Designed miniproteins, single chains, continued (3). Designs and how they scored, part 115

Each design is a single chain, and the fold is of that chain. pLDDT is the mean over its residues in the fold that is shown.

## One batch from the design tools (miniprotein)

Design m11999
Fold by ESMFold2-Fast:
Structure m11999 (fold): chain A 100 residues (1-100)
Amino acid sequence: SIEKQKEEIIEEIVELAKELLGLEEEEVKEIKEKLKKAKTISEKIELIDEVLEKAKKRGVEEEKLKEFERKATVYLSTLGLLEAEESFEEELERRREEEE
């Protein structure tokens, strides 16, 4: 459930990058894999910043860059909450195994 929700949010971020920033299919796939591999929200933020910098260098309109940054920040915040919930559930399960 949580894992599926996290994957859906990553898909939304990637789709948004494709639509607003004009990323090629290969770049979309690379960013999706990097976001899934990133262990912390800070690492995911750094990836989004890298994507924005590359788009700026390509001459993507400032309004589209700002819209992507705003929406991606909301998605990253939701992803962080889901990761915190997943970590809490894993810690509870670990405690049950150690105390029983």
Scores: mean pLDDT 78

Design m12000
Fold by ESMFold2-Fast:
Parts: structure tokens; sequence; C-alpha cells
Structure m12000 (fold): chain A 70 residues (1-70)
């Protein structure tokens, strides 16, 4: 499993839709990691190329979004 950094985003609590700077295949898993490397959110790439990511924390978190590939 390879994590490829794509972008840094501030994630609001719950479901976020984030535009990605580089094209990713629909259905690509996305892992959101904080500055300490902790997993703070996860989601997938949508058909329009944006990432749908859920932040389960009650507060906004700044995270780096990584594409998850084999």
Amino acid sequence: VTLTPLATATLAPGVNVVALPTAQAAGTPIAALDAAGNLVGAGTVLADGSARITNYASAAVTATLHAVTS
C-alpha cells in the first residue's frame, strides 16, 4: 500500500468535498493525515474528480490528503 500526498485541506466536522489539484480515478481511497501523521479522516474520489472525506472529529482539522494505492 502506497500513500501519495495530493493536497493540504482544512476539513470541517463531518462530510467534506475537496477539489483535487491532480486527476485521480473515481473510487480511489483517500486518507487524511494530520501534521503528526495521525489518520483524521478518510473517503474516496468521486466521479467528478473531487474527494469526499469524512472528518469524525467535532472540530475543524488541517490535514494532508493522500491517495491510497497498491
Scores: mean pLDDT 80

